# Designed miniproteins, single chains, continued (5): the designs that were tried, part 51

Each design is a single chain, and the fold is of that chain. pLDDT is the mean over its residues in the fold that is shown.

## One batch from the design tools (miniprotein)

Design m17759
Fold by ESMFold2-Fast:
Structure m17759 (fold): chain A 72 residues (1-72)
Amino acid sequence: MKVEIELTGEQIQELTVEIYRELSIKHNLDDEEIDKKFLEIMGQIFGKAVKEKKTISYQKLLDEAKKQIEKL
């Protein structure tokens, strides 16, 4: 099975920054809790993309990450 990741290093950095920003704004968490939630969200969004056998794009990952943060 082929899963294509269409992310540049710059897009991965932007995704990281956006997720951390949303977590910091939405929840008054300490740095360790933010790091933990970030890893959980990253695992969930990439896991979903792999399971669905879809091309992974920056916008799809960002939209899914925002949905996961809203569920917190």
Scores: mean pLDDT 70

Design m17760
Fold by ESMFold2-Fast:
Structure m17760 (fold): chain A 86 residues (1-86)
Amino acid sequence: MDKEKEELRKQAEEAIKQAKEDNKIIKELEGSTNRSDILRLVGSQIRRIGSGWQGILIAKKGKELGDEETVKLGLEAAKLGGLKPP
């Protein structure tokens, strides 16, 4: 039980870290017209969405294990990786 909670927390923290890094890249590359920057921006947007969905799945598993901290971390990753309205 403790090992599963520790692994989920680690996965949630990694998803949060990845989503934060991708958000930073998106912010830095916003408004760029350079082809390389546009490709990197698209890649970061795709990874950010993936991290958000990973966070949702981690939060669900955290609820099943009764680990409120894992749920909170998973929801934080989901929020950071969530789609902004157009």
Scores: mean pLDDT 78

Design m17761
Fold by ESMFold2-Fast:
Structure m17761 (fold): chain A 90 residues (1-90)
Amino acid sequence: SQAERLERVLALLEETVEKFKKIYPEETDKLNELLARFQEAIAAGDVHAAMLTAARALSHMIKVAKEKGDQQMYRWALEAASEISILLSS
């Protein structure tokens, strides 16, 4: 169902954000802001807003990983983006 897919997207994004905050604690405030926007969209049941806010959070994490030269975090962010895209585009 749509609700099950959105719940899984939320869990995946929360997990990815927590990994990034643990490795780059200087990004905590920005990542919390981006995650809050996504959580707001999910709570409203707004799938389009959820897609946009998830994309913004993932794009920021990809940018941070690239700037830090962190191939592992870059891969984790891309894997999360791929899975979330599949879940939201079904």
Scores: mean pLDDT 84

Design m17762
Fold by ESMFold2-Fast:
Structure m17762 (fold): chain A 96 residues (1-96)
Amino acid sequence: MEGDVEKLDKEELLELLKERLKRLEEFVAASPELSEDQKIVYLYTKAVIYEVALEDKETAEKLFKEAYKMAEARSKELAERIKEQMEKIIAEAKAH
């Protein structure tokens, strides 16, 4: 249909997400003493990028699992949200 414009926008969004991931990694490398809340948000954000942008469900699942373990000690609501995302990834992978 309008393939060229939408495909270009998709590629630009994927590159922006990859660049954001790189900046996030650089921030973490420069800040080894992140708070537990910052580490949870970092792992969760990285997991979402791997799931949605990079289609690396194995890395995404691993990152969600690490974020979930840290979140359990801090916030049950955040932990449940992470668990729901991980279960969604597993269900979608099994459906295909």
Scores: mean pLDDT 72

Design m17763
Fold by ESMFold2-Fast:
Structure m17763 (fold): chain A 64 residues (1-64)
Amino acid sequence: ARQQALLDARKAATDENLKISFEEAKEIADIVRNKTPEEVEEYGKKTGNKAYLHIAEALRLREA
């Protein structure tokens, strides 16, 4: 479930060149809200996908 949602998000970002809106990033953050923003940010750095940086930022706002 969560793992599949992250894979789908990565595929969408790759195929559509980061057409993921802030609203979509928040939706994905809701699915993975038990992950820390730092973990999501590291995943973004590892894959080079900026969508995960937006997700990490959304998680930070949610944890604040």
Scores: mean pLDDT 60

Design m17764
Fold by ESMFold2-Fast:
Structure m17764 (fold): chain A 78 residues (1-78)
Amino acid sequence: GEEKAEEGLRAAQEGERALAAGDYEAAAEYARKGVEYGLEAMKAGNAAGGTGAALAGLGVAVEAGLRAGWEYAERGGG
């Protein structure tokens, strides 16, 4: 269970790096992996570690979505 929690947390950290670089698509992909690994860790009995990884991944996903949405709005998208 711990291995999956660590992998999920690492994926979330890579997502944060992608966000800092302005790569919102890569950030969203890493965020998804973080959530998936977090959920697998929870299923394996590591509820605390899995929840932490899933929440970290979700946070990245929300930030990526908000930033991508802001860029779309600024371009006059509709």
Scores: mean pLDDT 77

Design m17765
Fold by ESMFold2-Fast:
Structure m17765 (fold): chain A 64 residues (1-64)
Amino acid sequence: GEMERQKEEAERAAERARAALEAVGLTDEANSIYEKVMELIKQGKYEEAAELAERETVRAIARA
């Protein structure tokens, strides 16, 4: 269903964010962002989780 798709997208965004940050050596940021995204997923806030993952990843890399 739509909720299942949104959850999948959010989980993919979380994994993508972690991989991208770890690849550039931002391990602490990767862990912090991943934890926040997973907490939103746990709360059923899938769209918010995906948006947070993308935004925070871009921001962290831009400041590295």
Scores: mean pLDDT 83

Design m17766
Fold by ESMFold2-Fast:
Structure m17766 (fold): chain A 90 residues (1-90)
Amino acid sequence: SEAEEKLVELVRRFVEALNADDKEAAVRAIEELREEVLRAVPDEAVAEAMAAVLDATIEDVKNWDGDPIKKVGLALRVLAVVEEARLAMR
């Protein structure tokens, strides 16, 4: 679906931004993921819960100190939310 394709593209942009140490690009990618999740996930409570995790992740990206272990944790968190969103859209 168009929504699934967009989620995959936004995850790709987020991971590329993290690898480039580009916090602004990483935050923009998560903000777009948040909007897409709220639009595409049919269960409002599930969509809002996912959006809250993404909002917390934005704050963690803004406060990130370049630690590579924290970078892996940020990537895994976003990937987990996107996979759950894709399942919730079916």
Scores: mean pLDDT 85

Design m17767
Fold by ESMFold2-Fast:
Structure m17767 (fold): chain A 69 residues (1-69)
Amino acid sequence: GPLSEEELAEFREWVERRLRELDREIAEAERRAAAGDPEAPLRIQLLEGVKALLEGMLAYFERKYEESL
């Protein structure tokens, strides 16, 4: 069946926790870039891509929940 309000809230909480972890990983990669690590800029781009994917997934499920009301 369609996502329940509780299932959506649980998924949102999971995404928010993962986004906070990604923000910490991005901050670490930014510090490495500042220290001259040539791989760090690519790492930042990959992490930002994962962040965008998670935000897109959350938006998708929020839209599907609204459509089910």
Scores: mean pLDDT 86

Design m17768
Fold by ESMFold2-Fast:
Structure m17768 (fold): chain A 91 residues (1-91)
Amino acid sequence: MYKLRITTRSPERTSEREVEAETIGELLKAAMAAMDAAHAAGDDLVLEIETDSKIEAEMTAGVLTMYAWSLGLRVVEVRVEDNVARVEFRA
């Protein structure tokens, strides 16, 4: 089971939520939806992605980084440690 922790920061509020997914495709859809929402709102976003392997974590971080560039979101940090990827974005 894949896990996605979504942290959204606005001037008024920081919110956190967790999403579980059975497939990496569902995880990516949830992550991209969070990125779309953050971009539309002008919020900063941190995604922490737990996968089954370091390779899946690295590939997921890569896909989300490319998607961020397509939206005009600034990628502040990309970190992969074991099977967990952390990607931080600014509006």
Scores: mean pLDDT 86

Design m17769
Fold by ESMFold2-Fast:
Structure m17769 (fold): chain A 72 residues (1-72)
Amino acid sequence: AMVERAKRLAEEVAQILREEGHFDAADRTLKALEAGNVAEAVRIGVGTVLRHGSPEAQARVMALLEELAAET
């Protein structure tokens, strides 16, 4: 289902943020997920990686977004 895929995306993005040392952004992403606000979690997580992540982290997030878009 769409919600489960978006939740998994947000969880994976939070892990990428932690690997890159963006612990505050990772924590905010996970708190939004805990509150049931999956859209906000994706917005915070993806937005942070695309603005502040390494090229490698940005590529990983883009691949995850493409996977989400390809599955219906």
Scores: mean pLDDT 82

Design m17770
Fold by ESMFold2-Fast:
Structure m17770 (fold): chain A 69 residues (1-69)
Amino acid sequence: SNLQRAQGLLARIMRLLDLSVDELADYLVEVQKLGVSKETVKALATGTAKEEPSQELVEKLEALLAEVE
């Protein structure tokens, strides 16, 4: 699912960049400007999200991960 994909991508980005959940949310929203809320990023990163993220968000996260790897 997009939820599982997004969670896996976020966990990998956090590990590669050595970011906390709060730092990840700031990075993706303020620096990368992915067009998502910090609350959405934190919910996905902590596994508390109840809704499927968009395919667009998953694709943006995959592109970002490819850039930082």
Scores: mean pLDDT 85

Design m17771
Fold by ESMFold2-Fast:
Structure m17771 (fold): chain A 92 residues (1-92)
Amino acid sequence: MVRELLREAGVENEEVIEKVVAAVEAILAGDLEAARKYAAEAAEAIRRYLREKFPDDPEAQEAVADIEANPEAATEQILGQARKMAALLRAA
């Protein structure tokens, strides 16, 4: 389910999917420290993926620059999305 939601949202990189799934599972287990760690790893995976696969895409490079300028904000955004996904799974 989490993997399918990420793919529907346009996430195709398997490393990013794996890290976000791990963050959601950590939230469901009540391990907020692990959830933050996996969200940070997901942000770094997104940065590397966009830089390597879309070097000539201005929007992708702007996203890379934003993550590099404030990695904590990127981590919090991913953690927020993981919390929303965890809430959806609890409701199912």
Scores: mean pLDDT 80

Design m17772
Fold by ESMFold2-Fast:
Parts: sequence; structure tokens; C-alpha cells
Structure m17772 (fold): chain A 90 residues (1-90)
Amino acid sequence: MEELLEIARELAENLLRLIVERNPNAAQEEIERARAKIDEIAEEFAKNMDEEEKELLFKLVRGELTVEDLMTKYGATESAARSALEVARR
């Protein structure tokens, strides 16, 4: 569980970055609130992670997702996708 929570935290930080880069016009206050609550988001991910989210996590950790997958499937920029994949694969 501890390891899953740590991975979820790292993914939450990267996913937040992907969301911000893809949606720069999103409410800035909402983005800042999300940044402040990254730890809470990670804990919520660990507790409420559904099958699809677990599959995403495992695919990222196993390196089964490409930069293109993150760009097309999650609307990430290339740099954000590479950063997320690199952190998740450790």
C-alpha cells in the first residue's frame, strides 16, 4: 500500500501537470487548489482507484504506454508525456 500511495502521488503530480499544459485556460484557482492538495489527491487515488485507473498505473510502471498514447489518450504535451512516463517507469 505504501508503495502504491507513493506511485499514486507521483502520478497525481504528473497528471496535474498534463492537465495544466493541455488546459491552460482552466480556472487558475482550481489548479492552484489541486497543487496544494496533491497529497490528498494521491491518497484518494489509492483508495478509490478503479480497474481502469489501476490498469493505467500498471501500464505506466511497465512502460507499456508511449508518449503518443499519453498525448492522444490524455491530451498531454510531448514534454509532459515524457516526464510522466519517465517518473512512472522507475
Scores: mean pLDDT 63

Design m17773
Fold by ESMFold2-Fast:
Structure m17773 (fold): chain A 84 residues (1-84)
Amino acid sequence: NDEMQEELSKQTAELNEKALASEAQRRKEIDVEENKAMAETREESEAKGFPQAETEELEKYARNKTVDDIDKNMEKQELAEQAA
């Protein structure tokens, strides 16, 4: 069935394009959330009177935690779809 094979190829190409677009979108969202978390952490740390060195360390922690939380949420969604 040439039509079925052509349709599957088109669907696979569309899924790959959507996956790449979703990955690019997710990367942008991660970057935005990272910057937001770091900025909020810096403002809060400065408001509490923490030294710059401690503020920088807290910023790095907030960035890493934000990325980790996003990754965990994506993993949970993927596992839920596989379990269904």
Scores: mean pLDDT 76

Design m17774
Fold by ESMFold2-Fast:
Structure m17774 (fold): chain A 63 residues (1-63)
Amino acid sequence: EKEKLLKEAEEKREKTGELSKKSGELSRQSLEEGPVYFEESVELGVKAVSYAVESVSLRNEAK
């Protein structure tokens, strides 16, 4: 059970990394294309933070 919680936390941590990378890419694109991509970048950033919080919560439950 503890091992499964840690695996799930790791998966969510990896998703946080992926979303952060995408947010960075869209943020860079917003500098060229304007404000439309900026809003998407912020939304992905918020999602990344949400997954990071869930990852920490799962790791705390695994203790």
Scores: mean pLDDT 76

Design m17775
Fold by ESMFold2-Fast:
Structure m17775 (fold): chain A 99 residues (1-99)
Amino acid sequence: SAAEVAQMRKLVDSVRFNAIQAAKNLGRNPEEVERYIMNLRAAVLDARNMNFPQEFIDALEEMLDAVELGYDENLPEEEMLKKINEIVEKLEAIIKAEE
């Protein structure tokens, strides 16, 4: 429904924000990065509870995994932002297919 598509868009906006903020805080403030990762985990759980398409949930899990790996390996901000943008484009494509 149009309401479900609107909810998916809000979730993508939230996920994009939290992932970008995590990338910007890598190596600077680990407590902030952990908070953003927790918000990403909550977004994945929300998507599962709302029974969104499995491909959408999988892409959200890919985002969480990418951010957690970046945190664990202390990856450069620029490299993380590139990965985040690729996953956001995937999420946006899934939403467009539901319209």
Scores: mean pLDDT 88

Design m17776
Fold by ESMFold2-Fast:
Structure m17776 (fold): chain A 87 residues (1-87)
Amino acid sequence: MLAIELQRALAQTTNDPALLERVEHETILQAQAAFPEQTFTPEIVQAALRYFVIGQPDPLYPGVELPQDVVEFLAQTYLRVFQELSS
């Protein structure tokens, strides 16, 4: 399931700052191209991904409200980029 795979990817990148930086950079570039009306930063991406894994409501992520398609794109793209760069 996507959420379980994403949770494992997030755990791995948390312990590898160089991999984290590369995965976030590529994810932001692809997300910005797909959704030019949205603003993406490392903080927004990480908050959205953790929100996706944890589910709603989560008091640690108050106010993180992105459209469902944007959140799903971020989750899928982050996991794909992680797999490409960690292999």
Scores: mean pLDDT 75

Design m17777
Fold by ESMFold2-Fast:
Structure m17777 (fold): chain A 59 residues (1-59)
Amino acid sequence: MSNEEIVEKAIELALKDPENTTLADIAKALGVSPATITKAAKSLGYDSLGDAVALKYLE
């Protein structure tokens, strides 16, 4: 998966089941490490997936 696809899939998974979906669960579902998701988020201008989601939701 590309970095963009990783971030998109991670956000989709979080939105589909926000109560039971954590960064670790997303990483496991995608077959990558949490560090890989963070790297992908950085490639899109975010600091991390969790930080990106939190910052976007705060607006």
Scores: mean pLDDT 71

Design m17778
Fold by ESMFold2-Fast:
Structure m17778 (fold): chain A 74 residues (1-74)
Amino acid sequence: SKEEKEKELQKKIVKLYLENPYKKFSNRELAEILGVSQATVSRLRKRIEEKTGIKEGKDFTMEPVEEAVKKVLG
């Protein structure tokens, strides 16, 4: 389903953030990695930020983030 596909894409984005904590990804770069449009990446990143406060890998070093990650990935 579209919901499952978008959840999998969100998991892939969060995994890229976790594996690259000091790298700032562009929407174009993530679009190339994930094989989707930049518009899709932008929308999914906004949804991740709204649910978790995570914009990029360095945000995982903030104390309130660990519980928020479970809301997206659980």
Scores: mean pLDDT 75

Design m17779
Fold by ESMFold2-Fast:
Formats: sequence, C-alpha cells, structure tokens
Structure m17779 (fold): chain A 85 residues (1-85)
Amino acid sequence: MNEEILDLLIDFLKNLSKGDYDQAVENAKEVAKLLGITPKNGAEAVDLVLNLIKKNKEELEKKLKSEGDSNSLSILNTAIKILES
C-alpha cells in the first residue's frame, strides 16, 4: 500500500468517527485522484475507499491501535462488518 493512500484512509476513518462527513468525502476524493480514478460523485469515491479499507484492514487496524484511536478503530470494525454482510 502507498503510505500516502494509507494516511488518507486513516484520515477518512477519523473524520467519520468525528461526524465530519464532508471532510471524509474529500479524503475519499483525494484517494481516487492518487489512484488516477475520476469518480462521478462523492458516493463513488466513498465506495472506492471502503473497498480499499476492506483489502487493507490489517494494516489500518495496526496503525489505529498504535495511535490509540479507539473511536476510529470502532468505525473501521463497523465498516468491515457492513462490507462483509
């Protein structure tokens, strides 16, 4: 995983945990841009980011645990459960 993309995925989860949905969508759009993908809207950018979170869940969990961010870790676990349902 590109470290810049990993950091944006962490920022996405942190902004969701704070209820800052507009900033979370901007984080998702920046991830799409770094991957050379042009989403049609914020929902497509968010869907792309959720798929990347699922694929990289172990690395994201490790980083959030090392930072002691239990709120963002809770959001990560919830997102994974929804994506696996």
Scores: mean pLDDT 81

Design m17780
Fold by ESMFold2-Fast:
Structure m17780 (fold): chain A 61 residues (1-61)
Amino acid sequence: SEIEKLEKSKDPATRLKAVYRYIKEGRVDRAKEIAEELAKEDATIGALAKHELENPDLSEP
C-alpha cells in the first residue's frame, strides 16, 4: 500500500503524510500511534499530527 511506504519512511514529514491518509480512511487509532511516534522524534511534526487528529481540516478534505 502507498500508505505503508509513507509510514516506513525515515523522514518525519513523510510519515506525517501517512497520518493524514489514515485519518481519511477512518483508521484513527493507527494515525494516533504514528503521531505519538512522531512526537518522540520531532516535537513540531508530532504536534502537527496531533492537531490534525483533533481538528481535521474540513476546508481541504
Scores: mean pLDDT 75

Design m17781
Fold by ESMFold2-Fast:
Structure m17781 (fold): chain A 70 residues (1-70)
Amino acid sequence: HHHMEEQRRKEEIERLVKHAGLTPEEADRFLELREKIREAIKTGKPRPSQEDIERLRAVLERLAAAEAAG
C-alpha cells in the first residue's frame, strides 16, 4: 500500500515499464488516473470522466496480458 512520495511513484513507474512494457509517460499517466479514481471513491465524489476510466482500463489490460504471459 502506497501513500505519497514522488520516489515511490517513480518506483511504481519503473515496475510498470519493466512488467507491462509501458513507456515511463504511460505509467505516470496511469498512476495519476488511479490516484483520481481512488480519491473519488474515498471522498464520495462523482466518478472521473469516461475518457479517464478508458485510459486506466487500457493500461490495466496490458498489465493483465503481461502477467498472463509469464
Scores: mean pLDDT 71

Design m17782
Fold by ESMFold2-Fast:
Structure m17782 (fold): chain A 73 residues (1-73)
Amino acid sequence: SPVATARSPHSGTTVTAGVGQTAVRRDPEHGLILSAQAWLDADGRIRLTSSVLERQPDGSYRIVQTDHRTVEA
């Protein structure tokens, strides 16, 4: 089954989500939030999204990596 995967660039930390799931994992030692999401869209396609957010010096988070993939359901 298709899965969305987000991976930390600074550690072995990963998060995965299968269809119908959303998963978020923190990597606090590296100031990262990893997000993975997979869903069936209105057109019957599977959407896979992964993102890595990085803590900025001001305490906010910025998306530093985002991947989107679409597969047949």
Scores: mean pLDDT 84

Design m17783
Fold by ESMFold2-Fast:
Structure m17783 (fold): chain A 65 residues (1-65)
Amino acid sequence: SKIDAEANLGMLLMEAHVSGLLEVRIEDGKLVLTKTGEDEERVERLAEEMIRYAKEIGEEAVFHE
C-alpha cells in the first residue's frame, strides 16, 4: 500500500542520514539523492530502494554519483 511505501521510504531517509551514505534533498518536487559515502554497493542498494518506494508513492527520484 502507499502508506507502507511511505513508511519504508521514511525509514530509508533516516538510514541515509544516520549512515552518511546519501544526501537527500527535495528539488522541483523530486527526491534528489547524492552519493556522500564511499561504499559503492551500499550506496547503490540504498538509492535503488529509495527510488523504488518513491515511484510506488507517485514521486520522482534521481540519483547523482
Scores: mean pLDDT 83

Design m17784
Fold by ESMFold2-Fast:
Structure m17784 (fold): chain A 99 residues (1-99)
Amino acid sequence: ALDENGTVPFVTLEKTIDLEGSPEERLEKATKAAVEIAEKYGPVTELFPGFLVLPGGAFMLLRAEGNKVTVRVGFINPAEDPETLEVAKKVLEELEKKF
């Protein structure tokens, strides 16, 4: 949604994945899986560990929290690029099914 000041709308999708291992191992495993899934749809850029730019320009942030990995996807303009939203949803669905 847009705020009252006309800031670009940000839509966030969130998933939590149960993984075993250290926080570092869980983050690396989830990030690797997310990259492998997303690369089926187009080029993926890893800006730093756990931060990806998906095909179409959606942002994916992965964080190891307790015994889980939380995956968040942010969209700058989902209304003007429905394909970017669809790709992000498919990546999250496949990632959830993999774990």
Scores: mean pLDDT 70

Design m17785
Fold by ESMFold2-Fast:
Structure m17785 (fold): chain A 87 residues (1-87)
Amino acid sequence: SEAARRAQEHYIKGQKAYNEGNYKEAAEHYKKALEALSQLPRTPGVLQLQSEVLRNLSKALEKLGKTEEAKKYQEQSEQLQAESLRL
């Protein structure tokens, strides 16, 4: 689907930006990946990918000194990971 393609593209771009030290750009791409994933059915695979993207978003935000926002996304990541194991 178009949403799945957009999620993958933004996730890959986010990972590339993070590896290059462009943490703000990485966070922006991870947020766009999450927006695209929100349009997909809540299957275990989608929830696992959302969890992974949220964990990476949290790491990028930590690098930017946005500690409280990073904690929020880390907690969301852990919640979705747990939910994916129960479906």
Scores: mean pLDDT 90

Design m17786
Fold by ESMFold2-Fast:
Structure m17786 (fold): chain A 87 residues (1-87)
Amino acid sequence: SALERLRIAEEIMELWAKAQEALRAGDYATAEAYLERIRELVRRAPVSEEERERMLELLDQARAAVKAGDYATAGRHMQELLDLLVA
């Protein structure tokens, strides 16, 4: 349902904000834990299998950007993921 997708999007936004806060503090382990919680939410999202695969790809690209220190690119991939979820 649209309401269920919006609820999951809200949770992902909260977790991404917490991950960014952890990254600013240099706490990469805590940031990775939040990103894994986002992955679990994507796996459970009421979306098509094709949409879920694309969202997981975007999450992996965001994680790679985080490891490279490119937080702007990570933010763009996360926004694309959220846009797909609420489409």
Scores: mean pLDDT 88

Design m17787
Fold by ESMFold2-Fast:
Structure m17787 (fold): chain A 68 residues (1-68)
Amino acid sequence: DAVEATFKALDTDGDGTIPNSVLLPVLRAYGLPDEVLKKYDKDGDGTLDFEEFKALVEDENLPLAPVQ
């Protein structure tokens, strides 16, 4: 459940979405380009739902670590 744990940690507002402004530094830390956010933000609303985030993690094979 690294995907769920990471999503919950990034979803500081508890609204079920993560804004691109929160995801951008995370993606850059993994060496991913900003374009990746546009690929998974299908609606262009500037946020990712859990399903979109899960797809990003699985497709890009992100090495998620446990939250502290």
Scores: mean pLDDT 72

Design m17788
Fold by ESMFold2-Fast:
Structure m17788 (fold): chain A 77 residues (1-77)
Amino acid sequence: VDGIMREFITMIARGVAMGDFRARAAAMMATSTPAMQQLIAHMVRMIEQGRSIADIGRSARAQAVRLGLVDDVPDVI
């Protein structure tokens, strides 16, 4: 989960086109569980909405917790 979030944040920071985000998301969803597919779709929607990197990261982490993909990990590690 964290790896996927970091990959998307890195792509946003590098100015990757929306088409490339969708293509990467589709590739990841093809080999993912239904819960992971929901997380990936949620991240793509936030990127399409033009949310900040910080908002995307926070929202994606919260969605991953809601889907049971990760534990509710404190911000301080």
Scores: mean pLDDT 69

Design m17789
Fold by ESMFold2-Fast:
Structure m17789 (fold): chain A 104 residues (1-104)
Amino acid sequence: MNEEEKKRLEAEIQVALAHISASVGMSEKAIELAEKAIELAPDDKLIQGQAYYAIGKAYFLQEDYEKAIEYFERSVELLRDVDPKAAEKARKLLEEAKAKLEAA
């Protein structure tokens, strides 16, 4: 395994931990882990899209819907061609965040 493959696997672990952290309300930790994943895999659209989804979810759970929208839009753009199912999950939360912002 070369150094780039090691960094990509480390980034995948960071993304998985970011999703778990966001899901249990550890929003700052989720953002930290997701940002680390982006640093480790700067040219990987799948990792970046998944990381932005985790950041968006963290902000959504904090009720910061404006930031959640920003990160979910970025996630959808990155994931659309590489992981359509993940893009659909991001789009669903994007629509929910927009609805929450309009209802406020």
Scores: mean pLDDT 86

Design m17790
Fold by ESMFold2-Fast:
Structure m17790 (fold): chain A 66 residues (1-66)
Amino acid sequence: MTAITVTKDGVQLDPDATAAKAGDVILVRGPENLRIAADRKTLILTDVDGRKYGVYADALGRGVPV
């Protein structure tokens, strides 16, 4: 499992994805839960509870194992 810190407010790209907020920590279980959106500038992260978050690719801190 990896904890990813969001450094900038994100964007809602899909109706089922929430815009991430600066300072959010999103827990992701594997690389299959990290998807590049069609614009190639935004990522959609799926957390351990199945919630989706839209984040800018340049707004991610380093993932740390937890």
Scores: mean pLDDT 72

Design m17791
Fold by ESMFold2-Fast:
Order: sequence, then C-alpha cells, then structure tokens
Structure m17791 (fold): chain A 65 residues (1-65)
Amino acid sequence: GSLAKAQRLLEAMAKEKSLAGKQTLLRNYLKDLGAPALPDDASLEALAALTSAEGLVRAAERLIA
C-alpha cells in the first residue's frame, strides 16, 4: 500500500474514539490494499496503536504477507 493511504487512515483513526470504529477503518484499509484475508481483532488493535504512516505500512505488510 501507499504512504498516502496510510496517512489518510491515521487521520481518520485520530478522529475515531472507539476501538471498534478504528478496527473497521483498518479492515477497510486492508481490503483496499487487496488483503485476501483480514487479520484478527487483536492484530487490528495493535495496528490501531500506530502513529506513523511508515510504521503502519510496514505492520500491515507483515500481517498481509
């Protein structure tokens, strides 16, 4: 995925107050990246804690691949 998509996700997650809402944003992001299967809720919670676009891209790539 692109850094621009990760940056947009981080901005959306910063405005979202609920963990469930952040997990939904992350699922949509991973689907947009073409993930064949979505990670579990615990992995999505770990992704929701990330604050950098570069860190998010690297973590998402590890979960998808």
Scores: mean pLDDT 75

Design m17792
Fold by ESMFold2-Fast:
Structure m17792 (fold): chain A 75 residues (1-75)
Amino acid sequence: MEVQVSLSVETTPDGKTKIHVTVKRDGKVTELDLEFGSGDGGKGPWTKTVNGKVFKAEGVSDNGTLNVTVPVEVP
């Protein structure tokens, strides 16, 4: 079984963080777009439920450091 995960992280001018997640498993590709707002305190963790799955992101606004943890399901 082949599993590959890639992430692309972008910060928008209005202070939102956009995360594009691509999961390729056994020749099948699943893509998700997640968006977290700076109004959530500029420091995570933020949680967002997409298609029954819970994703988390954590960022530090003061020094521009961003740490992202995304759960991946593998049967």
Scores: mean pLDDT 57

Design m17793
Fold by ESMFold2-Fast:
Structure m17793 (fold): chain A 94 residues (1-94)
Amino acid sequence: SLAQVRNYALQLARHTVRESLGLSTEEQIENIETALRHLAAVAREEGLSDEEIVEVLEEAVREMLRLIKETRSEEDYERIARALEELLREFREE
């Protein structure tokens, strides 16, 4: 089910960015963080290892940042990128 979780992660990433486009940068960060924490819980319930969960989250974050770079200012993009890197560090620190 790793492939299924990865496909779900990409769909969730695209959906979350699209649905939060009309929000403030701060609110978009909150929505993304909520979605990523939900994704981590789903991956864990599907029996993925901590290493596989981090891999899936990193893939989702890459897709989110790609879309955000196209839709936000450079300053807002950098702010979101920093917030998401902080969140990923939390999941990488065992």
Scores: mean pLDDT 88

Design m17794
Fold by ESMFold2-Fast:
Structure m17794 (fold): chain A 81 residues (1-81)
Amino acid sequence: MPSLEELVEMAREGARTGDLRLLAEVEGHAFGYSEEELEEKIARFEELWKARATPESLAEREERIARELAELDRLEAERAR
């Protein structure tokens, strides 16, 4: 069973990578955790939601931008030659 620190780290990693499965696992494990820790985690998640900076939205946007930039770089290189 992951500790609170591990759950927070997993949540941060899921937000960075956009791994919804990892985020779901964190929430599942958090349900087996103490009520205080669960409330704290929910409050943090609610703050992110209010900012409309959901882990999924941020990760998807970042991935899309990275993909588009990589594609543009490839096209520019191809067109330059």
Scores: mean pLDDT 61

